# Ledger of designs, part 99: designed miniproteins, single chains

Each design is a single chain, and the fold is of that chain. pLDDT is the mean over its residues in the fold that is shown.

## One batch from the design tools (miniprotein)

Design m3453
Fold by ESMFold2-Fast:
Structure m3453 (fold): chain A 115 residues (1-115)
Amino acid sequence: SFVDFVKAAAAEVEALADSAIEHLTRFAQQDPANRATAEEMIKKVEEARKLVQEAADLAYKDPSKRDEVIKRLEEALKLFREVLETARQLAGSPEWQAAARDLEEAIKVLERAIE
């Protein structure tokens, strides 16, 4: 069902977001020059994660609110894309590349959920 699909997607995206936050936190520790940028990206990932959790909760509580659920998922998708674009513009590190991979996978999961 739509509800089961959104719940499964939310769980996967939450795990990927948590992994990305861990990698971005390590990057911030290793590159003090980019710490402020990494912290801003962590904040956006946390905001996207919250939107995905709210979407899953809404889908479970009121399956008729499909459009509102999708709107929250689309907003989360926008935030993940913004973070990924920022990640692509900074100098590469293993932690940075790992965060980018987590974000790319989270974007793919959300795109499948919105379809």
Scores: mean pLDDT 84

Design m3454
Fold by ESMFold2-Fast:
Structure m3454 (fold): chain A 95 residues (1-95)
Amino acid sequence: SLIDRLIALAQQLLTALQAGDLDAAEALLRQMGPLVWAVVDQLVSLGLTAQADAIADAYMALAKALLQRDLDAAIAQTQKLIALLEQARAAVKAL
């Protein structure tokens, strides 16, 4: 459920970024933060450390891009984060 909630927020963030709504994007990024770290902790506990590291790296790159107002980089990192979360969800289901 944490991964599903985070995917939904990341999809909303992607929509906000594509619309150029930076206020909505920043609010969504702040809402995502605690959930990202909860998902990372869950994945590490399950032995999925490589996936946890990739998700953490993508989220940090996204936060940096948004701080720098690099919209293209923020969109690219959000798409990468969604793909990594979908892969992590599949890996958790396979356990």
Scores: mean pLDDT 91

Design m3455
Fold by ESMFold2-Fast:
Structure m3455 (fold): chain A 99 residues (1-99)
Amino acid sequence: MDLMKADAKKIVKDAPQIVEDARKKAEEAEELLKEGRYKEAIRKAASLAAALGVEKAALSLAGEVLPELKEEVEKAIAELDEVMKRLDEIAKEAEEGLK
């Protein structure tokens, strides 16, 4: 129980930095899109979306282990959802640019 709580605390503690890093990587994907580098933009967006999906799953589990951190977990998941939506839009625009 204590070990699982320590792991869950680390996941929640690291979440703000992961969100900030994800936003920067999304900006890099948007820059690739603006430069007409559509295949690279799609690849970067897809890779980041997969990584954020894993992080959201870890945060959901951490919130179950640490109900006292539920608000922090919900906030982090909401911020990751915003980044993932932005990545989906980048991928769609890049796919249209390839036609």
Scores: mean pLDDT 85

Design m3456
Fold by ESMFold2-Fast:
Structure m3456 (fold): chain A 66 residues (1-66)
Amino acid sequence: SAAVRARLEELERRLTREHVLTGKVYSLEEVARLLGEEFGVDPAAVLEAHRTGGADGVLALLEAAV
């Protein structure tokens, strides 16, 4: 949905800004935690969705959370 895409783009902008300003590198586990915080989902569920369906699996999980 447009809502999920907009929230993902805003999160990506925040992570990119943090990386540029501080040199912070984000692991897959840290990204899963941040997505969990943003969308109110379990980070373990994000990791499982990525393992079974890649980026599309994660997107489907986040769409269900909105």
Scores: mean pLDDT 79

Design m3457
Fold by ESMFold2-Fast:
Structure m3457 (fold): chain A 88 residues (1-88)
Amino acid sequence: LAEEALAEIEADPELRELIERAERAFEEGRYEEAARLYEEVYRRATHPLIRAQALLGMAGAYAKLGDREKAEALYAEARRLYAEALAR
């Protein structure tokens, strides 16, 4: 559930900082940097909801960069992780 995902973020200051930096990079139009930061979030996080959110962030960044094929693949993977999280 979302509360468990938030607890993981609160327990890991580095993960929280990566998420904050990724979101800011995306807001500022730094889409290549945002994609890299979301990838770091995906690799560091253990909760499926955080990992799914990171994949959505990467997908959004790649869509903005014009890489529609990669964005679509990442959206599909994020959807699979959301389904896994909801099954728990």
Scores: mean pLDDT 85

Design m3458
Fold by ESMFold2-Fast:
Structure m3458 (fold): chain A 75 residues (1-75)
Amino acid sequence: MYTDLDRQAVDAAQNQDFQQAAQYLRQAYSVSPDSRRPSILESLSGMLYQDGRFDDSQRYRDQSRSMGGSGIGMD
């Protein structure tokens, strides 16, 4: 379920595999309830920033904020 995908994303990020972490977060987003989606987009933005994908990172950050995201990262 989405909780397992969140855990896998954290594990991948800790191993500096930000591409894999982003893939797990995209899967978590698709199966998560709407209330969790802004937080997942915030985390996805962070992973894309670490991966050097600055334009994509900004896009997801803006989307998270427009959906009422609190600005809390995965840390």
Scores: mean pLDDT 74

Design m3459
Fold by ESMFold2-Fast:
Structure m3459 (fold): chain A 79 residues (1-79)
Amino acid sequence: MDKQKKIEELIEEAGRLSLEYRERIRPKVTGTPSAEVREEAIEFTRRLLELDYEIAKLEGNTEQLKNIEERMKRLEARR
């Protein structure tokens, strides 16, 4: 079982998404962002949380899983 390799791949993907968010979206969410920019920011955050969830699940980190679930619920409430 190549659990460690899967975790590394997910971390790399999360890193790429974080960088994309910081470069493309973050500069546009200053002040009062447009509905389009806000929705794009929510979608990027949701994708990052999904990757973090898969990593925590593979690591067996139940505390982190609960934290991520709460963050996802809070994020969906903002839509």
Scores: mean pLDDT 76

Design m3460
Fold by ESMFold2-Fast:
Structure m3460 (fold): chain A 67 residues (1-67)
Amino acid sequence: SVESATAALNDPSETVRLAAAGDLPEFARKEGRAALPPLEIALGDPLPQVRRAAEEALRVLREVEPD
Protein backbone atom coordinates (compact mmCIF):
# COMPACT_ATOMS: atom_id res chain seq x y z
CA SER A 1 0.00 0.00 0.00
CA VAL A 2 0.99 3.65 -0.43
CA GLU A 3 0.86 4.08 3.37
CA SER A 4 3.19 1.11 3.95
CA ALA A 5 5.68 2.22 1.28
CA THR A 6 5.71 5.79 2.61
CA ALA A 7 6.34 4.55 6.18
CA ALA A 8 9.19 2.27 5.07
CA LEU A 9 10.91 5.08 3.12
CA ASN A 10 10.74 7.32 6.23
CA ASP A 11 12.35 4.61 8.37
CA PRO A 12 15.57 5.62 10.20
CA SER A 13 17.16 2.30 9.13
CA GLU A 14 19.12 2.45 5.85
CA THR A 15 18.46 -1.28 5.36
CA VAL A 16 14.68 -0.79 5.56
CA ARG A 17 14.75 2.19 3.17
CA LEU A 18 16.96 0.30 0.67
CA ALA A 19 14.58 -2.69 0.72
CA ALA A 20 11.55 -0.42 0.21
CA ALA A 21 13.33 1.51 -2.57
CA GLY A 22 14.08 -1.75 -4.42
CA ASP A 23 10.33 -2.40 -4.62
CA LEU A 24 9.48 1.11 -5.88
CA PRO A 25 9.59 0.41 -9.66
CA GLU A 26 7.08 -2.45 -9.34
CA PHE A 27 5.00 -0.38 -6.89
CA ALA A 28 4.90 2.50 -9.41
CA ARG A 29 3.72 0.09 -12.11
CA LYS A 30 0.92 -1.22 -9.86
CA GLU A 31 -0.24 2.04 -8.22
CA GLY A 32 0.48 4.65 -10.92
CA ARG A 33 0.29 8.24 -9.66
CA ALA A 34 -0.63 6.98 -6.18
CA ALA A 35 3.07 5.98 -5.91
CA LEU A 36 4.21 9.64 -6.11
CA PRO A 37 4.34 10.29 -2.30
CA PRO A 38 6.81 7.44 -1.54
CA LEU A 39 8.77 8.28 -4.73
CA GLU A 40 9.18 11.92 -3.65
CA ILE A 41 10.50 10.78 -0.27
CA ALA A 42 12.97 8.34 -1.87
CA LEU A 43 14.18 10.95 -4.41
CA GLY A 44 15.30 13.11 -1.46
CA ASP A 45 16.98 10.28 0.46
CA PRO A 46 20.62 10.82 1.59
CA LEU A 47 21.60 7.39 0.14
CA PRO A 48 22.46 7.48 -3.59
CA GLN A 49 21.19 3.88 -3.95
CA VAL A 50 17.72 4.85 -2.66
CA ARG A 51 17.59 7.91 -4.96
CA ARG A 52 18.63 5.75 -7.94
CA ALA A 53 15.82 3.27 -7.26
CA ALA A 54 13.37 6.20 -7.05
CA GLU A 55 14.60 7.52 -10.42
CA GLU A 56 13.99 4.08 -11.97
CA ALA A 57 10.52 4.01 -10.37
CA LEU A 58 9.78 7.46 -11.82
CA ARG A 59 10.73 6.15 -15.27
CA VAL A 60 8.29 3.24 -14.80
CA LEU A 61 5.58 5.65 -13.61
CA ARG A 62 5.96 7.70 -16.82
CA GLU A 63 5.39 4.51 -18.83
CA VAL A 64 2.28 3.54 -16.79
CA GLU A 65 0.84 7.09 -16.65
CA PRO A 66 1.79 8.44 -20.11
CA ASP A 67 1.02 12.03 -21.08
Scores: mean pLDDT 80

Design m3461
Fold by ESMFold2-Fast:
Structure m3461 (fold): chain A 97 residues (1-97)
Amino acid sequence: MKEEVLKLLDEAIGVTNEAAQAAERDGNFDAASALTLYTIQLAILKNDLERGSDPKEIAKQAAEILRKAADVAEQAGHTDYAKRLRELAERFEKLAE
C-alpha cells in the first residue's frame, strides 16, 4: 500500500506539473497558478507519507486535490490532462478503501 501510494503520487505530481506548464504556455496564468499550487500540495502529501502518515489518508487527500486539478485543467481547455488527472484520482480513491 505505502509503495503503491508513493509511486502514484510521483505520477500525479508529474501530470499536474505538466498541466501547469501547458496552461502557462497558453498564457492562462490563473490556471497555471492553481495547478502549481496543487502540484505543491501533492509534494507535501508525498513528504507526509515518507514521514509515516497513513497511506489511506494520504490517498484520500490526493484524490480530492486531483479532482480539483482536473476541473481547472478542463476549464483551461486541457481535456487530455483533465482525463489523466481524473483517472489518477479514481486510482487513489480505490487505494483509500
Scores: mean pLDDT 91

Design m3462
Fold by ESMFold2-Fast:
Parts: C-alpha cells; sequence; structure tokens
Structure m3462 (fold): chain A 63 residues (1-63)
C-alpha cells in the first residue's frame, strides 16, 4: 500500500494531467484505507481542478 501511494505521488508529480493513474491505483488495491485516500484525492481534483491539493493529501499520508 505505501509503495503504491509512493508510485502514485511520483507519477502525478511528473505528469499532473495523468489523473487516470488514480483510477489504476484503485484497481490495484483492496486496502480500504488506501482506497478511501485515493477516492478523496480524486474528489479533491474534481472539486478544486487542482492536482496540487490532492498531491498534498497523498504526501501527508506518506509522512
Amino acid sequence: SRALLEELVARLERDPEATQVLVEALQRTTDPAVRALIERAMALIRETRDVGVALALLREALA
């Protein structure tokens, strides 16, 4: 789960428009805490139109 979140952060940092990586990550994990975090990140992108807010959330979860 941590490795998946680290990969997700790295991918979004390299290509902020590659938001499909969030959907791919949801398909790769059954961990409910990780799924909830990814779904919250997706909701933040939808609401704010800002990948940076979602990245901040994901980075905080890794700290």
Scores: mean pLDDT 80

Design m3463
Fold by ESMFold2-Fast:
Structure m3463 (fold): chain A 58 residues (1-58)
Amino acid sequence: DIEEKKKRAIEIIESDPSLPRSVKLSMIAELEKTSEEDLERTLKKMAEFLGLPISEFL
C-alpha cells in the first residue's frame, strides 16, 4: 500500500509539465525516503504545493 501510494505520487509529479526537472527530482527523492508514519503528511504538503486535492494522492 505505501509502495503503491509512492508510485502514484511519483507519476503525478513526473507528469506535471509546470515543474522544473530539479524540483521533480527533489520531490521524488523526498518521497523515496519518506517513512510510512510521515507519508500522509508529505503527500498533503506536496498536494498543496502542486495545487491539487489530497484525494489525488490517496
Scores: mean pLDDT 79

Design m3464
Fold by ESMFold2-Fast:
Structure m3464 (fold): chain A 93 residues (1-93)
Amino acid sequence: MDTKEEILEEMERLKETVEYLKEHVKKYMELNKASEETKKKAEELMEEIEKLVEEATEKIKATTDPEEALKILNEMKEKVRELVEKINEILEK
């Protein structure tokens, strides 16, 4: 079983990955001259990802149960994956 500290370390790694993804999406849109509508939709989805990570981090910090913390992490990862897929669909027009 992962400790709460190990789960929080994985959350920090995920935050870095999300920031990296955000920069990559911006550069991809610049290179492909994406429409303003496409940019706005991608930005809104990135904001949802950032909000999910922030909310999950607060919930993990608030819980004393490592199993609950792991469940929160895994549920957040699934939702982030779905949002990333939506961004890819918008960019693959």
Scores: mean pLDDT 81

Design m3465
Fold by ESMFold2-Fast:
Parts: C-alpha cells; structure tokens; sequence
Structure m3465 (fold): chain A 85 residues (1-85)
C-alpha cells in the first residue's frame, strides 16, 4: 500500500544518503534504484485504482522513478566528494 511504499522510501533514502556521504557512490546508486523499483511496485494497486493508469504506464513510471532515484544518489555522492575535495 502507499503507506508501506512511503515508509520503504524514507528508510531507503536515509541509507542512500549515508552511503553517499561515506563516498560509496556505486552502492548508493544501486540501493536508490532498487528502493525506487520496490516503492513503485508497492504503489501499483493505488496507481491503477486512483489514477487509472495502465500496466504499460505503471511500468514506465517505475522505470522513470528508478532513473530519477539513481540520478539523485549520484548527485548526493558528487556533492559529498566535492565537499571532501
């Protein structure tokens, strides 16, 4: 459900931030992508019922969420690296 999806996202984001701050960019990106995909999967029933999205639209949204999460993790890691440099 959405509440579970939000909880997973918050937990995952906290860990991604920790990894990024430690300079573990690859691990941060991998976790961010994995978390985003899991969050999207948990949100799938609500996306179908509330927003009327098709399976194809949901899969696209899931892929976009994963890409955005990975990009965010990379930016966090780059910011941490810049601060250390």
Amino acid sequence: NMAEAQALEEEGLARVKELAEQGREEEAVELAVETARRVAELARPELEKEYGLSEEEIERAREEAAERAGAMARKLAEAAKAKAA
Scores: mean pLDDT 78

Design m3466
Fold by ESMFold2-Fast:
Structure m3466 (fold): chain A 80 residues (1-80)
Amino acid sequence: AGDVISNQTVADNSNTVLTAGPGGTISNNTIGSNSTAIASEGGTISNNTLGENGTLIADQGGTISNNTVAKGGRLINLSL
């Protein structure tokens, strides 16, 4: 089954990567600066707050919605 990562708080500059496998969900998290969140194929990344230079990546068929990303942040949604 897909991973669920929710309601977590990650410190600034922890260089943390949150990864949800295929069909997984990353939601309602506070992720500090310079951190990355990745949802594999069909995954969802929603309602997260990312600090400065944060990155959100959703693989093929994934969804990124309602996230707040500070200055320098990047949103990458891969679709074929």
Scores: mean pLDDT 78

Design m3467
Fold by ESMFold2-Fast:
Structure m3467 (fold): chain A 78 residues (1-78)
Amino acid sequence: MNEIIDARGKSDEEIEEELSKVKNPIVITDDPLRVIQLLNDERVEKIVYVGEKPEGFPEDERVLFAKSLEEALKLAKE
């Protein structure tokens, strides 16, 4: 089953610990640099970015964009 990880405000170590515990992780983040890091992680099924899409942001089918945490949680459950 897909598990949702809210990575906002978490360290790389905390995120790695959560990723190690779940199958098919869906990760919520508000850090554009973390999106790039997560795209290089083969364990990550989906990434939900919370906030305005920056210009030149990576285009990837695994990356979804949400305006709020509520929208991000809804997208992660679909």
Scores: mean pLDDT 77

Design m3468
Fold by ESMFold2-Fast:
Structure m3468 (fold): chain A 76 residues (1-76)
Amino acid sequence: GGMIRSLAGFNITVLGQLDKKAAEAALKVREVDDELGMDIGSRMGTEILLNPDKEKRDKLIEELTKEGEKKAEELK
């Protein structure tokens, strides 16, 4: 529904305020695959907001960023 899509878009916007590079990576994936980019951005944003362990957050965000960049390049 529209509410879920609005929440995903909001998560990418919030991510941009917390980590601009991660948000830019998610947006680049969205240019190739909108649903995949929104999913990756939402997962990154959720991890930053909900996980208090900085080391685990940073590692997961780095892994998600690399996964998104790799998938974006493969889809070109």
Scores: mean pLDDT 66

Design m3469
Fold by ESMFold2-Fast:
Structure m3469 (fold): chain A 84 residues (1-84)
Amino acid sequence: MSPETEAQIIADLAELTANWAALPEELRVAFVEHLVRAEDKIIKYASPEVLRALIAMLEAILPLVPAELQPAVRALIERLRAAL
């Protein structure tokens, strides 16, 4: 991954985190479910800096995630941390 692409992804994740509560609930749920399903690809292709940025985002949004999805998000955070 190029340094420019990495910096852009980190910036996009920070913007999503800042605006998370303003997003429609259906989009928030779909985004979280997609990240959980994409776990193996994220671990395979993401740099350590992108993984750290994604972990920070997931931890920040966790209280705003529906209760039924929170266990899957916590498990994702733990698996991403294990990949660092």
Scores: mean pLDDT 83

Design m3470
Fold by ESMFold2-Fast:
Structure m3470 (fold): chain A 66 residues (1-66)
Amino acid sequence: MSEDELIEKVSEKFNLPKSTVRKVLDEFKKNNYQPLNGGQLRALSGELGLPVSTVEDVNRWIVENY
């Protein structure tokens, strides 16, 4: 699956802007393609203005489908 296809699917599933999904994906890539820890998820939640639970769900979906 291409990164653009993954971003499209996550954007549709979670009703989030593609730009927001790309930011989560970029953090996942910077974390050597490993699940983000609680501190990273909280920081990203603050940056994106989203609940931590939403960022956790998006990160989990990316980890499972990347």
Scores: mean pLDDT 85

Design m3471
Fold by ESMFold2-Fast:
Structure m3471 (fold): chain A 85 residues (1-85)
Amino acid sequence: MKFKVTLTFPNGSSQEEEVELKDGESKVLENLNAILSLEGDKLTITFPVYNKSLTLPVPKEGESVTGTVDIPEKNVTLTITVTRL
């Protein structure tokens, strides 16, 4: 499956990366400093530097799912949007 991961900061700026995952696969998103894992109907995005993770359902093709992660050490909340391409 092909995904576009968009990370949006509180100031409205964003970073994005496209990745292709198979079931049971994990890949590093170098531009986002994150790891995306696919397991069945579940996507997990991990931010190793902050020891934070977010689990989202796999979106249907052409659809998006959104979640948030609080980074207390930076006093920011990140918005993560995953679109299935």
Scores: mean pLDDT 81

Design m3472
Fold by ESMFold2-Fast:
Structure m3472 (fold): chain A 59 residues (1-59)
Amino acid sequence: MSAKLAAIAAAAGISAATLSKIISLRTNDGKTLAEIAAALSVSAATVSSIAAKVSAVLA
């Protein structure tokens, strides 16, 4: 895991493992941000913010 991804997780108040789950569910399963938020008990706004930051890092 990159230090930048760990920093994104910490800034969002989630664990690095939760961040990895968000990436996996979005990339492998094509889940919506709302479905991921519900599955991980995280707000949809938080998941959306994380997804945007992760996309910028991976691009």
Scores: mean pLDDT 75

Design m3473
Fold by ESMFold2-Fast:
Structure m3473 (fold): chain A 83 residues (1-83)
Amino acid sequence: MDEELYERIRRAVLEAVERARATGQPAGKVLKIPGGTVTVTALPDGHVLVTTSNSEWLELVTRAAEEAGREAGASSVTVVDVG
């Protein structure tokens, strides 16, 4: 497992959820990854959308996003492969 990439995604999800709740507005971040990008979007109602443009990382991105969403108390986490 790429621990650095996992932690970067997890942190991005946690920060996006916190910012969305604090501001009452959607919050997100774009991460550069090997061979593509990961986009995180959190809504103030607790829904999180994560997209990855490189399918090689889909499993790792999904696991990191779901773990972070659970820790943040997200209402839902959806991960989409757009690669």
Scores: mean pLDDT 82

Design m3474
Fold by ESMFold2-Fast:
Structure m3474 (fold): chain A 74 residues (1-74)
Amino acid sequence: MLELTEEEIKERMVESFKRMKADIDWLIEQGLSKEELERILKGLEEFLKNTDDPEVKKIAEEMIKRVKEALEKL
């Protein structure tokens, strides 16, 4: 079993979501399809519903906004 403290888990989650946001921004610049963007949006919205951490929620909201803006331009 991986021995991680609650604080370490939260820190890793926040770092992971910051990286995911950067990856999503990069993928959008590379030209993700409408179907791929809609799939990502659905996943992010479901995740946001189940997240209690305010920092993670903020990052997820920013990712959702970015994906929605990309979809509106297609």
Scores: mean pLDDT 76

Design m3475
Fold by ESMFold2-Fast:
Structure m3475 (fold): chain A 68 residues (1-68)
Amino acid sequence: SMEELKARVLELVQRFMELVATLPPEEARRYEERLGRLVDEFLAHQDDPEAVAAVREEIERLVREVEE
C-alpha cells in the first residue's frame, strides 16, 4: 500500500541518519545534503507511488554506500 511505502521511506531516513551520526562531521554534512534533496523530492511527489518508490530506492543506495 501507499501508506506502507511511505512508512518504509521514513524508516530508511531514520536508519540513514543513525548511520550518518557515526561519520566525521564534514562527510556527514555531504550525506545529509544528498538525503535532503531526496526528502524534498519525496515531499513534492508523496502521492505518486512511482516517485515514492524511486526515492526509497535512492535512499536504500545511500544506506548501502554509508555501510561500506
Scores: mean pLDDT 83

Design m3476
Fold by ESMFold2-Fast:
Structure m3476 (fold): chain A 97 residues (1-97)
Amino acid sequence: SLSEESKRIQAELREALQAAQAERFSEALELIFGERLPSDAALSPEERLERLLRLAEAVARANLEIIRLDSDEETVKKAEEEVEEQLKKVRELLEKL
């Protein structure tokens, strides 16, 4: 099982991923990773958590680029602010890992 620290980081990651994975999550995944995510079954729980944190960052960035393609200026500005906040949280979680 994961340590208590890793469990807390994982819970915070779920919240960050849900925010990053708003509308168009599937399009963001295709942009970054193609049709599906690679399997990480060989990784330790800690290594898997680090990979998930990096994935959260990539998804947040990709989602912003997708929003830029078909949204108005006000929606884009709001998305930029949300992505900056999400990226800050991901960086803080990586530092705790």
Scores: mean pLDDT 63

Design m3477
Fold by ESMFold2-Fast:
Structure m3477 (fold): chain A 56 residues (1-56)
Amino acid sequence: SRIEKASQEGLAELKAFEAKNGSSASSDEVAKLIGRILRKIGDAIQAELEEERKKK
């Protein structure tokens, strides 16, 4: 599903961020990354719900 793909991509981005930045990352950078991931998941949920509505 789109939601599953968005979640997997978000987890991969978090792991890549940790590998590159380690403990030197600022709280602002972490918050921005999390916000971006949550937005992508939200968009995937909306898209999947819209497709479900169109099937009826």
Scores: mean pLDDT 76

Design m3478
Fold by ESMFold2-Fast:
Structure m3478 (fold): chain A 72 residues (1-72)
Amino acid sequence: LEKAIEALKAGKVDEAVRILNEIAETKSPQEAIREINRFIDAARALDKEDPITAAVGILAGAVILTSLRNKA
């Protein structure tokens, strides 16, 4: 999770999404949902510094959460 947040802060959205997908594949659905919600919270914290990156991070997390809920 920490590496995904660091990638988002660095503007490497593709890397952050890759790490989130790895979490979704390697963790239980419940653990993955908790980790991705923490990522979304971290993205929201960026809103004052970089609202575009914050919005992209929130959207990426939401898409992966939706995928997990549909499969779980």
Scores: mean pLDDT 77

Design m3479
Fold by ESMFold2-Fast:
Structure m3479 (fold): chain A 88 residues (1-88)
Amino acid sequence: GAELEAELRAATDKLVDAMAKLFRSIKEKKPVNEIKKLLDEAKSRVTELEALAQRAEAEGHKDIADMARLAVERGKYLIDKAEKIIKE
């Protein structure tokens, strides 16, 4: 319902913000330990969206679950790209 939609929006916004902060720090060549902390934050936001997708599915909100899963897929793709850059 409306609560899950609001939670999806909030979780997606947090993921977008975490990703923007992570990639900004990479571009600015911040210390590796700072970048790793931001990477861990981004991973936590993906985990929150995975949990939301499972809860939405269990409650019969397939549309919300599918949207959360798409956000997870995009987040994992960007995290993989960030991890490859950090290994340099």
Scores: mean pLDDT 87

Design m3480
Fold by ESMFold2-Fast:
Structure m3480 (fold): chain A 61 residues (1-61)
Amino acid sequence: MPSVEELKAGGFELLDALKDAPEAVRRAALDWFMREVSKVYSEEEVEELRRALEEHLARLL
């Protein structure tokens, strides 16, 4: 099972791969990733991951 740090790395790679895509596509990818994580991880881990990925997404704008 991936750690939260491994999930952050995977999420960052996903968003970086989509940095030339429209913002709506990057947002959709983030939302999909978070839905998958929320099925398996605790609410605390999900919120930590969401915060990190939202900050990363903001830097790509």
Scores: mean pLDDT 80

Design m3481
Fold by ESMFold2-Fast:
Structure m3481 (fold): chain A 64 residues (1-64)
Amino acid sequence: VEAVARVKGTEATVYIDGEKVGTGKGKDVLEAGLAGIGKLIDAGAEVTDGRALSPDEAVVKGRK
């Protein structure tokens, strides 16, 4: 099952199998990304990949 955290600015939105399961917030993209990783792990997903898309955007991929 696909798991994704999409980070934009100070907020991460977490999706499991295309369905929104939560959000994380931080002071910047890095902290928001860490919050998204925490939400992925809490949802039972394993983090497999992470990349910055721009200074204000990142994506973290996982599998459940």
Scores: mean pLDDT 81

Design m3482
Fold by ESMFold2-Fast:
Structure m3482 (fold): chain A 80 residues (1-80)
Amino acid sequence: SIKEELFIKLHIIALSGENIVLERKLEKGVLTEADIEEARKLLELEKELLEEWKKEGKISKEEEERFEEELKRLEELIEK
């Protein structure tokens, strides 16, 4: 449905936005433990949502790849 497509796209956009914010904080040397903890919670939640959408056939291959790229980017940022 159009609602499900929009919801998936909004999650990808939100993840991309969070990655930009975290990268900018890291560059400025102002990244906090609170930022990392919230990022870890977001990573866990979004991974669970991706696995559910894959199981249910609700996500396209293109959206799946974009989502996985953003999740990997987030994971790399918090594991530094």
Scores: mean pLDDT 84

Design m3483
Fold by ESMFold2-Fast:
Structure m3483 (fold): chain A 80 residues (1-80)
Amino acid sequence: SMEEKIEEEKKRLEEDYQKQLADFDANYAKRVAEIRKTLPPEEAEREIARLEQDYADFKKLMEEKYQNAVEEIKKRIEKE
């Protein structure tokens, strides 16, 4: 059915989104650890604060992209 097709595509999209979030979080943690090893503590905390802002912005963009993709799946399947 159309409902089953939408749910299947949404499930795949959710799985891809969660994988992207996990990969992004892992990369962020690695970068934070590298900064702490490389820079003096005060400089490290300033750099991490800047990175945290960039991280928040990218996470927001990923969320918006995911939400738009879900809407497009519904439009494509329901209005064929």
Scores: mean pLDDT 82

Design m3484
Fold by ESMFold2-Fast:
Structure m3484 (fold): chain A 55 residues (1-55)
Amino acid sequence: MIKNPFLEGTDYEIKETEDSVEITNKRTGQKVIYKKDGTVIVEGPDGGRIEFKEK
């Protein structure tokens, strides 16, 4: 295997917006979206989706 800076310590990609934080797991394709209103959305690679509110 060739050493690549991409592989050093990153298994997740985090995107922050005004209203939410989006975390993508690059290994599994799972995505978690945390909204500033306390809503959390989890999307799996199989198209499964779970939505719940945490306070």
Scores: mean pLDDT 68

Design m3485
Fold by ESMFold2-Fast:
Structure m3485 (fold): chain A 77 residues (1-77)
Amino acid sequence: SAEVEALYEEALRAIEAKDYERAVELARRLVEMAGQGNVQAFVAAGQVAMRLIELEEEAPEAAREARKILEELDRLM
């Protein structure tokens, strides 16, 4: 989906800009789309969340929110 790809790319750009709140917001939008049955959004949300967890030392709050996102995605499976 072009929409999923655009949200994913914007989330990665937000991470590069250290706008972690924006990256979490975009990941949550992808989670909502995943909850509606969009498999591409599920994969994209998981990838954004994993990248945020890797940045735990720089952005501990974003990493905590990312773990909640992974738990929510796990419940969809």
Scores: mean pLDDT 89

Design m3486
Fold by ESMFold2-Fast:
Structure m3486 (fold): chain A 57 residues (1-57)
Amino acid sequence: MSASELGRAGYARIMEAKTEAEKRAAAEEVAQDLEPQLGPHGARAAAGMMLRDALAE
């Protein structure tokens, strides 16, 4: 999958998780899935932003 497809699927996965702990675990998996395409910093930044939005204020 492209980075965009992985990002979209990852965000949906984080949103589907019900607890904060599950959302954080999903975000870590999304970061690992994105690392080969975005690099370590890019993957963690993207997953972190998705987690922040999913935990939304």
Scores: mean pLDDT 76

Design m3487
Fold by ESMFold2-Fast:
Structure m3487 (fold): chain A 57 residues (1-57)
Amino acid sequence: SAEEMIERAIAMGEAGQSAAALTGLADLRRLGLVEGPLPPGSASGAEVAAWVREHRV
């Protein structure tokens, strides 16, 4: 489900898996589940998790 995909991206980010979290974020963006200016590719997992929480539709 959409909620499970969002929570997985957040969980990967919070676990410090920045590359996996960014990949999850790209999938969420493609599906229209997040909106806004994207974080840089250098973003930490924690930054990606926070971004997903802030920008979820």
Scores: mean pLDDT 82

Design m3488
Fold by ESMFold2-Fast:
Structure m3488 (fold): chain A 87 residues (1-87)
Amino acid sequence: MPSLLELQEHWDSLSEEEKVEFYRRLLEAIKDLLSDEEYEALAEAIEKRDVERFEQLLLRHITRASDAERARIQERILEIMTEMYEK
């Protein structure tokens, strides 16, 4: 498996379109952890390709999430980043 440093370097090398695709995949992977309102707001940011807005909304959710929810989100992030790094 790629290291966290390799995943971070891969993220920094991604185009804006690839970052939008990552966040789209992440949104679907964590849908069950989001309220309908949070999901719609994050989905709107993806549709507008507003990576900054998506990151702000996601950070706001994470700061209010339980330890278990944060661990699940981190797990999904690593899974998606690894898949995108290898393909």
Scores: mean pLDDT 77

Design m3489
Fold by ESMFold2-Fast:
Structure m3489 (fold): chain A 69 residues (1-69)
Amino acid sequence: SIAALEAQRDQLKADHAARLARFDAELAEAKRRGEPQLRIDEIEALRAMHEATTRIALARLDREIAAAR
């Protein structure tokens, strides 16, 4: 149903926001501790990968919602 797809979209957005906050906290802590640049780059790369994966998943859900209308 459309309602079920919308609920999935809302949950995905909530999970994405929570994970992004965790990456931001990890990045801030790594910088505070003076971690090597390679470690900072790794965290930033993982964050960017998560952003890209979530964008694709949201686009898929948006298409399914549109098709169900």
Scores: mean pLDDT 89

